# Designs tried in a protein design run: designed miniproteins, single chains, continued (3). Part 91

Each design is a single chain, and the fold is of that chain. pLDDT is the mean over its residues in the fold that is shown.

## One batch from the design tools (miniprotein)

Design m11154
Fold by ESMFold2-Fast:
Structure m11154 (fold): chain A 61 residues (1-61)
Amino acid sequence: LTDEQQVALVKASNGLRAAIEAGDEEAVEAYRKKMIEEVGLTPEQVDAIEASLRAVVAEAA
């Protein structure tokens, strides 16, 4: 990943986590799309990141 792609990934990951915490499934889909289009991740890689973030959010509850 380039430095620009790494920054985009961090921003999208932070937004995805906030969307999961809020239960905003439309925002979750929007951040998933950004990870695919702006960072160049595969849907499978985005699914793994989402699952990891959902686990972190569940532990905080």
Scores: mean pLDDT 79

Design m11155
Fold by ESMFold2-Fast:
Structure m11155 (fold): chain A 88 residues (1-88)
Amino acid sequence: SKKQRQALGAAVVVDLAERGEVSEELGERARAILEENGYTTPLEREIAVGLGLMEIAIGKLTGEIPSLVYETAEALGVSVEELVELLS
């Protein structure tokens, strides 16, 4: 679903924030999306990160922007281009 795709992308953004690669404000918005979508346990969040990273990797290989990037950018209130740069 759209909400599940937003949660997968948000999980990747949280992982980037934990590595210091994105702003804390963006990381906090991404954590809120995960909680809103029921990804509340560490295991659920780790699975979401793995699935999101796989979708992003496939997009890089095919040269196509995955639908989760569009849906996550909308949920975070950032542009698709900004999110693509953060995921590169």
Scores: mean pLDDT 82

Design m11156
Fold by ESMFold2-Fast:
Structure m11156 (fold): chain A 63 residues (1-63)
Amino acid sequence: AIKEKREELSEKFIAELEKQIVEDLEKLEKLGLGSEVHEEWQEKNAPKVEEELKKIEKEIKEL
């Protein structure tokens, strides 16, 4: 029960952090990098974000 609740809260935290990253990327586009550069940044960063999320999820499960 406690472990399951911890996993749920952690997933919620991860989702919120991911949302923050998207917001930061939008700010970079507004600085004159252009929408195409933003898309390239998203594609380049997506695998890294996914890998980090998997690592965090694994660490939480091991708790």
Scores: mean pLDDT 65

Design m11157
Fold by ESMFold2-Fast:
Structure m11157 (fold): chain A 96 residues (1-96)
Amino acid sequence: SIEELEKIVDELEEILKKAEEILEELKKLNAPEEILKEAKELVLEIEENLGLAEIILGLAKIEGEVTESQLERAKKLLEEAKKLLEKLEKLLKEAK
C-alpha cells in the first residue's frame, strides 16, 4: 500500500538522521581520516537508498497504487540502509 511505502520512507529518513549523527560524533572524536572517509561513503549510500525509495513512493502516488515489485524494492532499500547503519555504528565503537 502507499501507506506502507510512506512508513518505509519515514524509517529511511530516521536511519539517515542517525547516520549523520554518527558521522558528526566521529568528527568530534578526531577519528582517523580513513575512518571519516568510510563513514562519509556509508552516509552517502544511505542517502541514495532514501532517494530511490522517495522516487518509488512518488511514482506510486501518481499511479494511485503500489505494485508488489515497487514494495519489494523499497523493502530491500530499507534493509540495505539498516546494514549500512550497522557498519557506521561499528566504526563509532572502534573509534571510542
Scores: mean pLDDT 89

Design m11158
Fold by ESMFold2-Fast:
Structure m11158 (fold): chain A 74 residues (1-74)
Amino acid sequence: MKGEELLAQGRVALARGDYEKAVELFEQAIKEIPEEDKELQARAYRLMAEAYQRLGQTDKAEEWKRKADELEAE
């Protein structure tokens, strides 16, 4: 699925230290993931939080982590 492919590309960017590119890829992945796939969306949100944490944007990282937790609580 396109969402999973974008998540994989984002994880590669994250591993390479291209955190800004990782954020872009994870944003695209979230748009491609079906609304009913809450588990995959939560995974994408956690990866977004990791990318922001690596960028030193702790407030944004915390926000994305909360969004992931809310999806898992549904």
Scores: mean pLDDT 82

Design m11159
Fold by ESMFold2-Fast:
Order: structure tokens, then C-alpha cells, then sequence
Structure m11159 (fold): chain A 79 residues (1-79)
């Protein structure tokens, strides 16, 4: 569901911000069939772990979460 996808990306962003195991996060994203942009961003962070890249990655994931939340709300407000 759209709400579950929003929650998934929010949790993933939090895990990135916490510096959790990147291999585990990449595997979780692949299992959920995340877009290639998400996978590439996580792999780039693994190769070049900087505060800037970590912040950018977390923001991208938050963006996906918000997009799913907006889509869920619009679907509920429209017949």
C-alpha cells in the first residue's frame, strides 16, 4: 500500500541517518524493488561515506516517503 511504502522509506532514511549497515540497507531496498536511483544512491554512500552524501541520501529517501504520503492522501480525497 502507499502508506506502507511511505513508512518503509521513512524508516530507511532514519537508518541511513543513524549510520546503520549499508549492505543491509541496500538489500532491504532491493527486496522492496526500490527504483535504481535509490539503489545507486545507497551504493554511492557505501563507496564514499561522507556527512554530505549521507545527508543527501537521507533527504532523497524522505522525498520518496513524502511522495507516497501525498499520493495516499490524494487517493483518499478523490473518488
Amino acid sequence: SLKKMAEFYRKLARKVARGEDMDKLIAEAKKKNAPQEVIDTLEDLKKDPSVSTQTATALILIGYSLDYEFKAKKKEEKE
Scores: mean pLDDT 82

Design m11160
Fold by ESMFold2-Fast:
Structure m11160 (fold): chain A 61 residues (1-61)
Amino acid sequence: SELEEGFREALALTAADPSNSLFLAAAAELQHALKDESMSEEEKREILERARRLVAEARAA
């Protein structure tokens, strides 16, 4: 799934740059979405989009 793909990428980025709080935040949000079975598909999509924005912001810095 795109959510699982996003989480794997965020984990790899976090491992490459452990000091980057935005990569950590993206990984944490995606992990929460993957583990929260009560979360709707729309909520999961919103979290994926937010995590993607965090990664983009970190890469632009």
Scores: mean pLDDT 81

Design m11161
Fold by ESMFold2-Fast:
Structure m11161 (fold): chain A 119 residues (1-119)
Amino acid sequence: MDAAAFAKLRALSQAAIERANAAPSPEEQARVLAELAREVAPVDPVAARLLAVSAVVLAVVAGHYELAAEILEELLGRPRPPSREEIVRLVAEEIRRIGEELGRAEEGRAIAEDVLAAA
């Protein structure tokens, strides 16, 4: 990653936090994070995946399963899940996978368990 790509990612991340905090609902927060994931994917696919997982978690916890299915299909490369139970299972799997990749497997597992309990 060059300095210009890193500066752009940092600015987009800050703008997304501000836009998400200004959003009136978790659904709108999820949409803002998903949009940012699309914007950063060409320059930082790891950061884009982290944003997409954050977006899908918010969508699931808020009960917006159709939005969660769209994010899983478009941004996380999953075939569109056929059921709410499958959406929740795939989201928990993505959280565990990211936790392992970042060297935070225990934290990822705990968050996945919380998401499964909330959905």
Scores: mean pLDDT 73

Design m11162
Fold by ESMFold2-Fast:
Structure m11162 (fold): chain A 59 residues (1-59)
Amino acid sequence: MKDEILEQLKEGVKELRRRLEAGRITEEQYEAGVEDLIEEAVRQGVPKSEAQEAVREAL
């Protein structure tokens, strides 16, 4: 369950990164989107530190 939440977080970050590279979103929208994904993972019971580590792994 936790691993699945982290996997979804990583995929979300990769999708946002693709949109940023394609010029479909701004850097501000990308940053806000990543923070929203972290908050969603934390809401589902993942520690914030683990969610932040998953974001770094996705980059």
Scores: mean pLDDT 81

Design m11163
Fold by ESMFold2-Fast:
Structure m11163 (fold): chain A 97 residues (1-97)
Amino acid sequence: LKEKIKSLADNVKSLAESLKEHNPNLSEEIIELVDKLINAVENEDFDEIKEKLHELTKLATRLIIEKMLYPELSELIDDLITEINNLGKLAKELIRS
């Protein structure tokens, strides 16, 4: 499970890097938050995992707004939101185990 979470985190970070040319601050914020989530997963800090998942959910909402403002980024943002949701699902499964 942890290995699958790390793999999805790498996908999220890769997609966020693609966003960097358009919005470097948002890209950096996503990457930093994902790195903190992975650190919490490795340390089995379940309270920190819950907090970082909540922050990722808020970032996903901001991405939906960004997509509405910049429709040309729609495919990239949809992929990013999908990978963030998949990451959140697996991290929640880790907490429930």
Scores: mean pLDDT 81

Design m11164
Fold by ESMFold2-Fast:
Structure m11164 (fold): chain A 107 residues (1-107)
Amino acid sequence: DPEAEKARRVAEAALKHFKEYLDEVKKILDEAGLSEEEKERRIKELEATTVNLAVLYYERGLSPEEAEERLTKAIQLLKEKGVLDETEVKLYELVRKSVAKALEELK
C-alpha cells in the first residue's frame, strides 16, 4: 500500500528530526528538575506525540506551513488557558519544528 509506505516514511522523518533536538529537550527537562527516569519517559512521550502529529497531518494533506500555523496556534491557545507551562511550551515548540521538517522532507 503506497499510502502506508508514505506514512511509515513520515513517521521515520518525524522521529529523525525530533532526535536532532534531543540535547535541547534534555536541557529543558534538566532545568525543570526531572530525574533521569522521568526524562526518559517524557522523551518517549514527546517522540510518540511528534510521530503521531506528523502522520495525522500528512494523512490530512496539510502542507508544512499549514502544520506550523496549526501547531503555533494550538500551543499559544493552551498557554493562554494555563494548560501548558513555560517548560511545556518550549518542548512543544521543538515538536512543532520536527513535524514541519518531516512534512517538508516528504513533499
Scores: mean pLDDT 88

Design m11165
Fold by ESMFold2-Fast:
Structure m11165 (fold): chain A 73 residues (1-73)
Amino acid sequence: SLLEEAWKHNIGLIKEVVKSLFPDKELSEEELEEISKAVFEAIYKAEVESGKPLDGDEILELAKKVAEEVLKK
């Protein structure tokens, strides 16, 4: 799938963004993967819906919101 291919290509960058948002948190490898995948899917959906790529500030805001939602589960 396009989503799976795009995820494999961008996984490293998304993980770095997630780590930068929670520098003082000891995230497990499984938590980091789950959060990063959720963030990636949210970015992809938002870009498809808007018809344009998100800028860095939009990505950071969305990443923070999605990560906080995943951590509440």
Scores: mean pLDDT 73

Design m11166
Fold by ESMFold2-Fast:
Structure m11166 (fold): chain A 74 residues (1-74)
Amino acid sequence: SAAEELRRLLEEAEEARERALREGDQRVLNGAEFAERLLADPEAAVEAVAERSPTSEEERERALAKAEAIRAAL
């Protein structure tokens, strides 16, 4: 499910974040921070990404629906 998939990605992101803190890899740290923001406010997180990187409306709608499903499953 979408909820299980994002939970897995968040677990992977947390493990990668711990590694990155040891190595100082800012790219990985930014990814983990985005995942946390997505769970807290999926609409705002998707809007912020669309503002920085042009995406199709269909991709934005799918991303938002997936994030909402994950929030509902938590």
Scores: mean pLDDT 62

Design m11167
Fold by ESMFold2-Fast:
Structure m11167 (fold): chain A 75 residues (1-75)
Amino acid sequence: MDAAAAEFAAGALETARTGDRAHAEAMGRLAGRALAADPARAEAVVAAIREAAARHPEVRDALLAAARALEATVA
């Protein structure tokens, strides 16, 4: 796993656990803008967040919302 992607996924997980879905989506959009020039890293981050969602069903909806917002912002 890319260390940077793992760090983003860990941040998304913390945000999903302590914040709301809208905050997770906003974080995803900010990450997408930061990664717009690096699509391969953005793809790795999205994959890492989706993997975290699979491992943490209690916050799955918030994590998938963040991943989708990031993906849409980069594309």
Scores: mean pLDDT 78

Design m11168
Fold by ESMFold2-Fast:
Structure m11168 (fold): chain A 71 residues (1-71)
Amino acid sequence: MSVLELLFELIEKKGEVSFEEAKEYLDKNLSDPKQKAIGIEKVEEFMKLLGKEKISMDDALEAIKKAAEEL
């Protein structure tokens, strides 16, 4: 399961997620330490980019769009 899929599932369940909630959810649902590190880093970058304490589905989609523009 991808980091983005897990993040979207959590947002759908809660409506909005904080960095701490996202980090815990990824830590529990990812078994590979490298995938955990990458996932946590991406969520941290998204939160910092948006300047928000919690992100909604729309916020997550905007952050992904911005990240894709840099590639």
Scores: mean pLDDT 73

Design m11169
Fold by ESMFold2-Fast:
Structure m11169 (fold): chain A 72 residues (1-72)
Amino acid sequence: SSAELLEEFRRALAAYEADPSKLPELLRALQRVADSGDEALVAEARRAIEESTRLSPEDKAFLLRLLDHLTA
């Protein structure tokens, strides 16, 4: 479900914020969000990235750009 995908994404994002070695897990969760075709889910994932207080501006820009490319 979209709720389960969003929770998985939020968990992966939090894990990455604590440990940069968790980037592969975050990228897999981001791909699953993009592959869902659910515009509301994509918007919620985008919001989670934008609202993060622990991600660097460079990481935010990278993840948002990647999400845009995957959903184009």
Scores: mean pLDDT 88

Design m11170
Fold by ESMFold2-Fast:
Structure m11170 (fold): chain A 95 residues (1-95)
Amino acid sequence: SVEERRQELAERHRGLAERFERKAEKSTDPEVKEFYRELAELHRKASEALEKGDFDTAIRYLKEALELAKKHGLPESFIKDLERDLAEVERLKAE
């Protein structure tokens, strides 16, 4: 159960990393391109940490991703989903 949820979270954030990489490649604005590249990297690092069971590292990268997303005004729905994922990772760490 804990393992299954951890793997689902890792896969979800790997998917987000891939999506943001594609957005970066399609962006013509250098500032927007850099934002999506940074967001993709944070989600990739969070996914890798989750795959290893390193909850502290995953939490750190997800918090950084959340701050970056808020700073750049991503939709409220995305912010809430990321906050929910962060809370779930913290719960899984507590076991």
Scores: mean pLDDT 89

Design m11171
Fold by ESMFold2-Fast:
Structure m11171 (fold): chain A 81 residues (1-81)
Amino acid sequence: MSQEELVQSFETAAQNIVAMAERDYPERTAEITAALQEALAAIRAGDLDGAIAILERLASVSPPDIAQFLREVARALRAHK
């Protein structure tokens, strides 16, 4: 997978997570969106470890449904390394 393909895949996953938050946890949406944008910036910079750390931290403070999806994304990033 190229860096461009990885960025696009992450952007799609982030959009799905934000949509879920807007539906079920509207008060958390801004916080989740900001953290996902920080993780995306790390991926663009080639810092997969930084992106994984951001996703794991966000998962630790997120509702269970959101946390599960964030952990799956972090696992996929680890498998890509």
Scores: mean pLDDT 84

Design m11172
Fold by ESMFold2-Fast:
Structure m11172 (fold): chain A 99 residues (1-99)
Amino acid sequence: SSSEAERLLIQAELEIIGASATLIIAERTKKYHPEKLQQMIEDLEAERRRLEETIARLEKAKETLNLSPEQQKRLDRIIERIRELLAEIERKIEELKRS
């Protein structure tokens, strides 16, 4: 339904905000709390898994829900932003593992 699509889109936008916050925390952890690097790697890996699950749900929504043109456009932008965040998270994990 349209209401179901809207809830999925809002949830995905909240996941984007959470992942963005975790990346900021990771940069600060590297600088100020190097003893917490392993925990931060685990947190980033957990965020990576959540974002991958979110993409899977959004791709399924494209196939199963009758999306309005505006919802389709918003969904495509969300998927693109999540893919950018996944690339940033992967780079940050590799950076922290080399520290």
Scores: mean pLDDT 87

Design m11173
Fold by ESMFold2-Fast:
Structure m11173 (fold): chain A 55 residues (1-55)
Amino acid sequence: MMTESDRRATEELRPDASPVALEEAEKLFARKRPLDEEIAHGLIALDAAVNRVVR
């Protein structure tokens, strides 16, 4: 289960994520399912991490 702290950490990563990843994450958040929310956070975090390493 995602904590409020985990959600805040993911929000800090949004500027480093691609627009495509953010759009897909918003679709998952709109479903309001715990698993979809966790996948959305993971997608943002992974995309942001890859963008930081590639730069």
Scores: mean pLDDT 72

Design m11174
Fold by ESMFold2-Fast:
Structure m11174 (fold): chain A 81 residues (1-81)
Amino acid sequence: MGQDYIRQAQRYIDQGNVNQAFYYSNQASNILGLDNPDVLTVSGRVYYQQGNLDSATDSFQNALDIDPNNTDAQNGLSQIQ
């Protein structure tokens, strides 16, 4: 269930539908928690699409603190910086 919400958030990110991506990202965090690097990475991507670069940076950095090898978080941070 939580992983299905992450997949839906990723799909809506790819479509540029920020409102739906934000909704499913929030559902994923409610199920999996904020100590999950996949949740932090998808939240970072949503913040990036909203233009909230500070929150996006924090989310990607927190994901890398938990899992330094998280490629999506590394790519997201590189896109901002």
Scores: mean pLDDT 84

Design m11175
Fold by ESMFold2-Fast:
Structure m11175 (fold): chain A 64 residues (1-64)
Amino acid sequence: MSDLEKQQLLSQLSSRIADEGRAAGLSTDEIRAILLKFLNESRGKSLEEIKELGDKVIAEIRAS
């Protein structure tokens, strides 16, 4: 089901974003803000768009 696939992808990307944020030395509040923005921006997007958004967020964390 597309909804299950989206939830699995969001869960995986959220975990990766949180892990990358912790590795970069971000606070819990900063990681939470990034995750909330990512989840809000992911609403109504396709699987491909969600993956691209997640990859972009991770790249921005790594570049900091």
Scores: mean pLDDT 83

Design m11176
Fold by ESMFold2-Fast:
Structure m11176 (fold): chain A 76 residues (1-76)
Amino acid sequence: DAVIEALREALRLLGAYKEEPSDEALRGLIDSLPADVQAALAAAVARDPATAAENIARILVEHKAGLSEADLAAME
């Protein structure tokens, strides 16, 4: 899944986790995000796969809610 792989790399760029999260944990994180944020992640991957991770990292930082301690704890 291209969105999950790009999200994994985006979280690595942000230093958001110490251990690499599972695909299930990343899907859970995506499902917890607002529908407009989920659409933005999918659009970033569809537009340019080469820069998708950097664009997703920016989207998550600007949204802020998706990077709460509770959301990160759910991935551990």
Scores: mean pLDDT 69

Design m11177
Fold by ESMFold2-Fast:
Structure m11177 (fold): chain A 68 residues (1-68)
Amino acid sequence: MEEEIREFLSTLPLSEEEKELLLEAALDPAVMAKVQARPRDFLEMLKAAYESGGVAGVRRLLEEIRAV
């Protein structure tokens, strides 16, 4: 999961600092506990969030997952 998320983030036009912050947020234990059973679905959700809302879309998705 971590390597796949790193690969996705590496394709984005973000600074290395921003990539590490997003990776840390995505690997939050509260997030991982909810998504670890379906890693493919999580990666597709991350991609869709970025396509629709950019970095803000990804951050919103992660907050929504953590809140549940």
Scores: mean pLDDT 79

Design m11178
Fold by ESMFold2-Fast:
Structure m11178 (fold): chain A 74 residues (1-74)
Amino acid sequence: MSPELRAALDRFRAAVDAEVEKLGLSPEQRATVDAIVDALEEWARRVEQEKGTAYAVALLDATLPGVLELVRRL
C-alpha cells in the first residue's frame, strides 16, 4: 500500500472514530463500525492495485460522508 493511501485511510479512520466517540456507541455498534472500516480498507487496497493511488484516495474520500451517515444511524 502506498504512503498516500495509508495517510488517506488514517484520516478516514480518525474521522469515523471521532464520530463514534461523539455518538457514545455501544461496544457492539463499535465492532460493526470497525468491520465496515476494515472492509473499506481492503476495498481501497484493491482499487489502488487496479486503478492507481490517486483514484483509490479520491474514491475513499468520496465514501466518507456516506459512512459517517451510516454511523450516525446506528
Scores: mean pLDDT 85

Design m11179
Fold by ESMFold2-Fast:
Structure m11179 (fold): chain A 99 residues (1-99)
Amino acid sequence: MEKERQRLVGKAAEAILKGEEEKALELIDEYISLGKPRFSDLAGLAALAKLKGFEEVVEYILSQMSEEERKELEKLLSDPVKQIGLALRAIGEAIENEL
């Protein structure tokens, strides 16, 4: 299960980087369907999507979180340094997925 989660995160990040918004949404939906989504995975993908201007992806991720998690992520995304750090984490997952 854990390895499958990381593979889907990497594929979703790859899709965002390639400008494939619809594919990214499908991969994120598949990740969430596995159950027990991790805040760090979703936060990284949301940050990367925001940097690429994919607001629909950001809103979808936020809609899948609890009120407390959503508030924390919105706070993190409002800080440019933290947003970049989260996005770099997602990029790392995309690179690892190709290796």
Scores: mean pLDDT 82

Design m11180
Fold by ESMFold2-Fast:
Structure m11180 (fold): chain A 72 residues (1-72)
Amino acid sequence: SAIEAVRENPNEETIREALDKAEELILQKRYDEAKEYLQAAYENSDKMSSSNASRLVGLVLRLMAEGVEFKP
């Protein structure tokens, strides 16, 4: 899974795939599942590009706008 991949082998590709999955889940209103993917990406924030970091921040803000608490 994308969450397992980013935790076991954190790199730009696995982080991007986790963020892609989180975005899909947010669009489907599956916020609890999206939060898990965003937390996995956040745990590896020191290993991501500025582009992926900006995407992570944007997705976290979208999640919080829907009333979901995010405390990584």
Scores: mean pLDDT 82

Design m11181
Fold by ESMFold2-Fast:
Structure m11181 (fold): chain A 57 residues (1-57)
Amino acid sequence: ALPTPLTPEQEAKNLEVIKITQDALDGKISIEEAAKRIAEITGVDPETVKLGLEGAL
């Protein structure tokens, strides 16, 4: 298996996205707030992120 060469910063951001997603699914934060934060980390549009989160529910 070839590991994807991520910087420590990119790996930390990926873990943060996972944590935010879990918090939203657990109802600790709103889906809207989670989508906004993930969008800031990933550079993806918040509406696109929100649709992805809604699809995971």
Scores: mean pLDDT 75

Design m11182
Fold by ESMFold2-Fast:
Parts: C-alpha cells; sequence; structure tokens
Structure m11182 (fold): chain A 69 residues (1-69)
C-alpha cells in the first residue's frame, strides 16, 4: 500500500513542474487514487503542495511576485 502511495506522490510532484490544464487533470486523478487507497491526509497535503507550486509558477511566468503564506 505505501509503495503504491509513494508512486502516486512522485507522479503528482512531476506534474507540479508542468503548468498546463492536462497536468491539473492528471493530478486530480492521482489525488483521487490516494483517496481510494484510504489516505485522505496524504491526498490533502499533495493537493495543497500542487496548488501552491502552480500559483508560484504562474506568477513567475507573468513576471509577478508570488504571494507569500
Amino acid sequence: MDEEAQKLLEEIEKYSEIDSPESRRQVDQLIQRLLDLGLPSLAEEARRQFERRSLENRYKRLGLVPPLP
């Protein structure tokens, strides 16, 4: 179980470096797989990290300063 969850997290991390609508859909599916495995805390954390990186990448591409927490 943990090995499969680890692979899902690694895939989410790879997609966090690619700012596209397709990567967002893939991440949503991977997060759903974590939920299906009964790992809601990992799914929540993975989604928060992806959204944060996505915002930082978008601001960087627009030449803006990303929001600080």
Scores: mean pLDDT 75

Design m11183
Fold by ESMFold2-Fast:
Structure m11183 (fold): chain A 74 residues (1-74)
Amino acid sequence: SKFDEYIEEKLKNAKTPEDKQIILSAYNIAVEKAKREGIDLSSPEGEEKLIKLFDENYQKMKAFREAREAARAA
């Protein structure tokens, strides 16, 4: 629930469909990795780890997009 609320707020603040897709992709990667590592998604500790995994992947995807946009502008 806490993790879902965090993601819902990110989606509400997304300005474009492309921004929403980055959020959803980072969400899916974080959830898949957490399940693979056996993290309890219903525990407060598991929710904290999920948020960290999401943020890590979201920042990486955002950085790749920004680098791609910069390269196309050059």
Scores: mean pLDDT 80

Design m11184
Fold by ESMFold2-Fast:
Structure m11184 (fold): chain A 99 residues (1-99)
Amino acid sequence: MMSLEELSEGIQKELKMMEKLAETLDEEVKKEVTELLEKMLANSDDSDAYGEARTQAWLLLVKHVPEEKIIEAMIEIMGMSREEAEVLVSSLKKIVEQM
């Protein structure tokens, strides 16, 4: 397994943020998100498989985690502006509503 330290800084920050947000979830949903994060880590060299797992993890987080908590994590861990975080969360919520 590739270590977290061997990944790009952006991927490391995103995985850490998603893991932190998953801590607020019910055990069943947390397990599903954790399995998706492990799939992202295992497929870091496969852009399609990584992207699919990343999208699924984000959709679960947006569905189950309060919006403000996601925005705060994006600002603190990813270094995003509040405006960028709000736009991204709104886009992901729209996708979840269509599923």
Scores: mean pLDDT 77

Design m11185
Fold by ESMFold2-Fast:
Structure m11185 (fold): chain A 85 residues (1-85)
Amino acid sequence: EPIPALEPTPEQLEKAEKLAKEAEEARKAGDAEKAAELTREAALAAGASEKVAEALGLLAKAGVALEQGDEEKAQKLLEEARKLL
């Protein structure tokens, strides 16, 4: 079976890393929607499936909610991510 690390091209991996860094900046800024979108794009660029990418985006939103003190929203987002995995 192909090793997952060999499936993306070097250019795709570089794009994924850049998007992941931008997602972390968005999370730090409290922009949950942007953090989720950038995290999903980074996962897709790295060769993740649509479901895994969506789950990672939901986890990014949960992280922003936790930093904002909204534990109930974070728990709901984690539950939605679990349903996709």
Scores: mean pLDDT 78

Design m11186
Fold by ESMFold2-Fast:
Structure m11186 (fold): chain A 90 residues (1-90)
Amino acid sequence: MEKEREALDKARKFSIENSDEFEKITNEVREKAKSSTSNEELKEKILEKIEEKARELEKQGKKEEALYLHIVVAVLKADEEKLKEYVEKL
């Protein structure tokens, strides 16, 4: 539990420090979403954009930052197994 909380805190701090890009991704997805778009579809589109950023960070050698984004995705999906997997890799 403590290790998961620390990983979440680090992922949150990373998101805050990169808030302009993170909010831009979220806002662009929301702006392009129609009023009829379900919460599930909206979340999936946001997750896709976050994973694209994680891939770019990994390509730049920023493996820890990429793991933070994968943790964010796992949290948004409520995927406890994936969350534990990424926390263990930190």
Scores: mean pLDDT 74

Design m11187
Fold by ESMFold2-Fast:
Structure m11187 (fold): chain A 103 residues (1-103)
Amino acid sequence: MPVTLHIAISEHDGYINIAIRLVDAEGRTLETRLLSFPKEDAEKAAEAAVREIGRLLARYPVARATITLSAEDAKNEAVRYVAEKAREFLESQGVPVEVVVEG
């Protein structure tokens, strides 16, 4: 059964937080990855996110991905950088990506 990849990216207290979750067709969470990096390390955060996404794509038939940002986080340059790198990687692997800004 195809699965959906959900990625939430936020900044809190000077840290970029990345939550990666695989969800099946029934809405059950199959896998969760939580990553945290200093905001100054946005490039390392993006590299780590891409690496974890790549590992999940190798093991699961991911049909689509959603990247979720709050309206505040969407204005954060470090958060946008990580989101853009994750989107570019997913699209390069043939996975359609929807970026959702909440609020």
Scores: mean pLDDT 89

Design m11188
Fold by ESMFold2-Fast:
Structure m11188 (fold): chain A 97 residues (1-97)
Amino acid sequence: MVEKMLEAVRYVFRAYEAWERGDIETAREYLERARAYAEEAKEDPIAAGLLRAVDAALAALDKGYEKYRDEADAYITGARINARKLLELAKKLLEEA
């Protein structure tokens, strides 16, 4: 389970980096991978929160990033914030006794 959380986090950060470079299709591909891993971990509320944020970011990209750029940027940033929370949880589950 924790490995799925870490993979979801990893792909969200990669999606954000691609988005910052203007590589929209790579950002979409990484968000789709992050979604798959978050879906497998969704029994955890923080992972479920990341899943919702990733779904919102993907929906904003599908709506048309050129017309809705600020909305897409906001949702992708929101996914990154949720990924940071999940990373903190995953580290605690692995390292805190």
Scores: mean pLDDT 81

Design m11189
Fold by ESMFold2-Fast:
Structure m11189 (fold): chain A 65 residues (1-65)
Amino acid sequence: SKLEAVQEMNKLYEEYKKTLSDEAKERLDEVRREAYQRIAAGADPQEVLDEFKKEMEKIREEEKK
């Protein structure tokens, strides 16, 4: 459901945010804001959640370098 996808997205956001630099946190905040806007515009919440997970992983990989 939409609610479940949003809750999972917020849970992942809080988990990742604690492990990132301030610069990477700003990027994560932007990605989450865009995800919320897409859901509000009628995008499939599960598809947005899956894309959000991929973007978070990219941010995390770049942070390790």
Scores: mean pLDDT 80

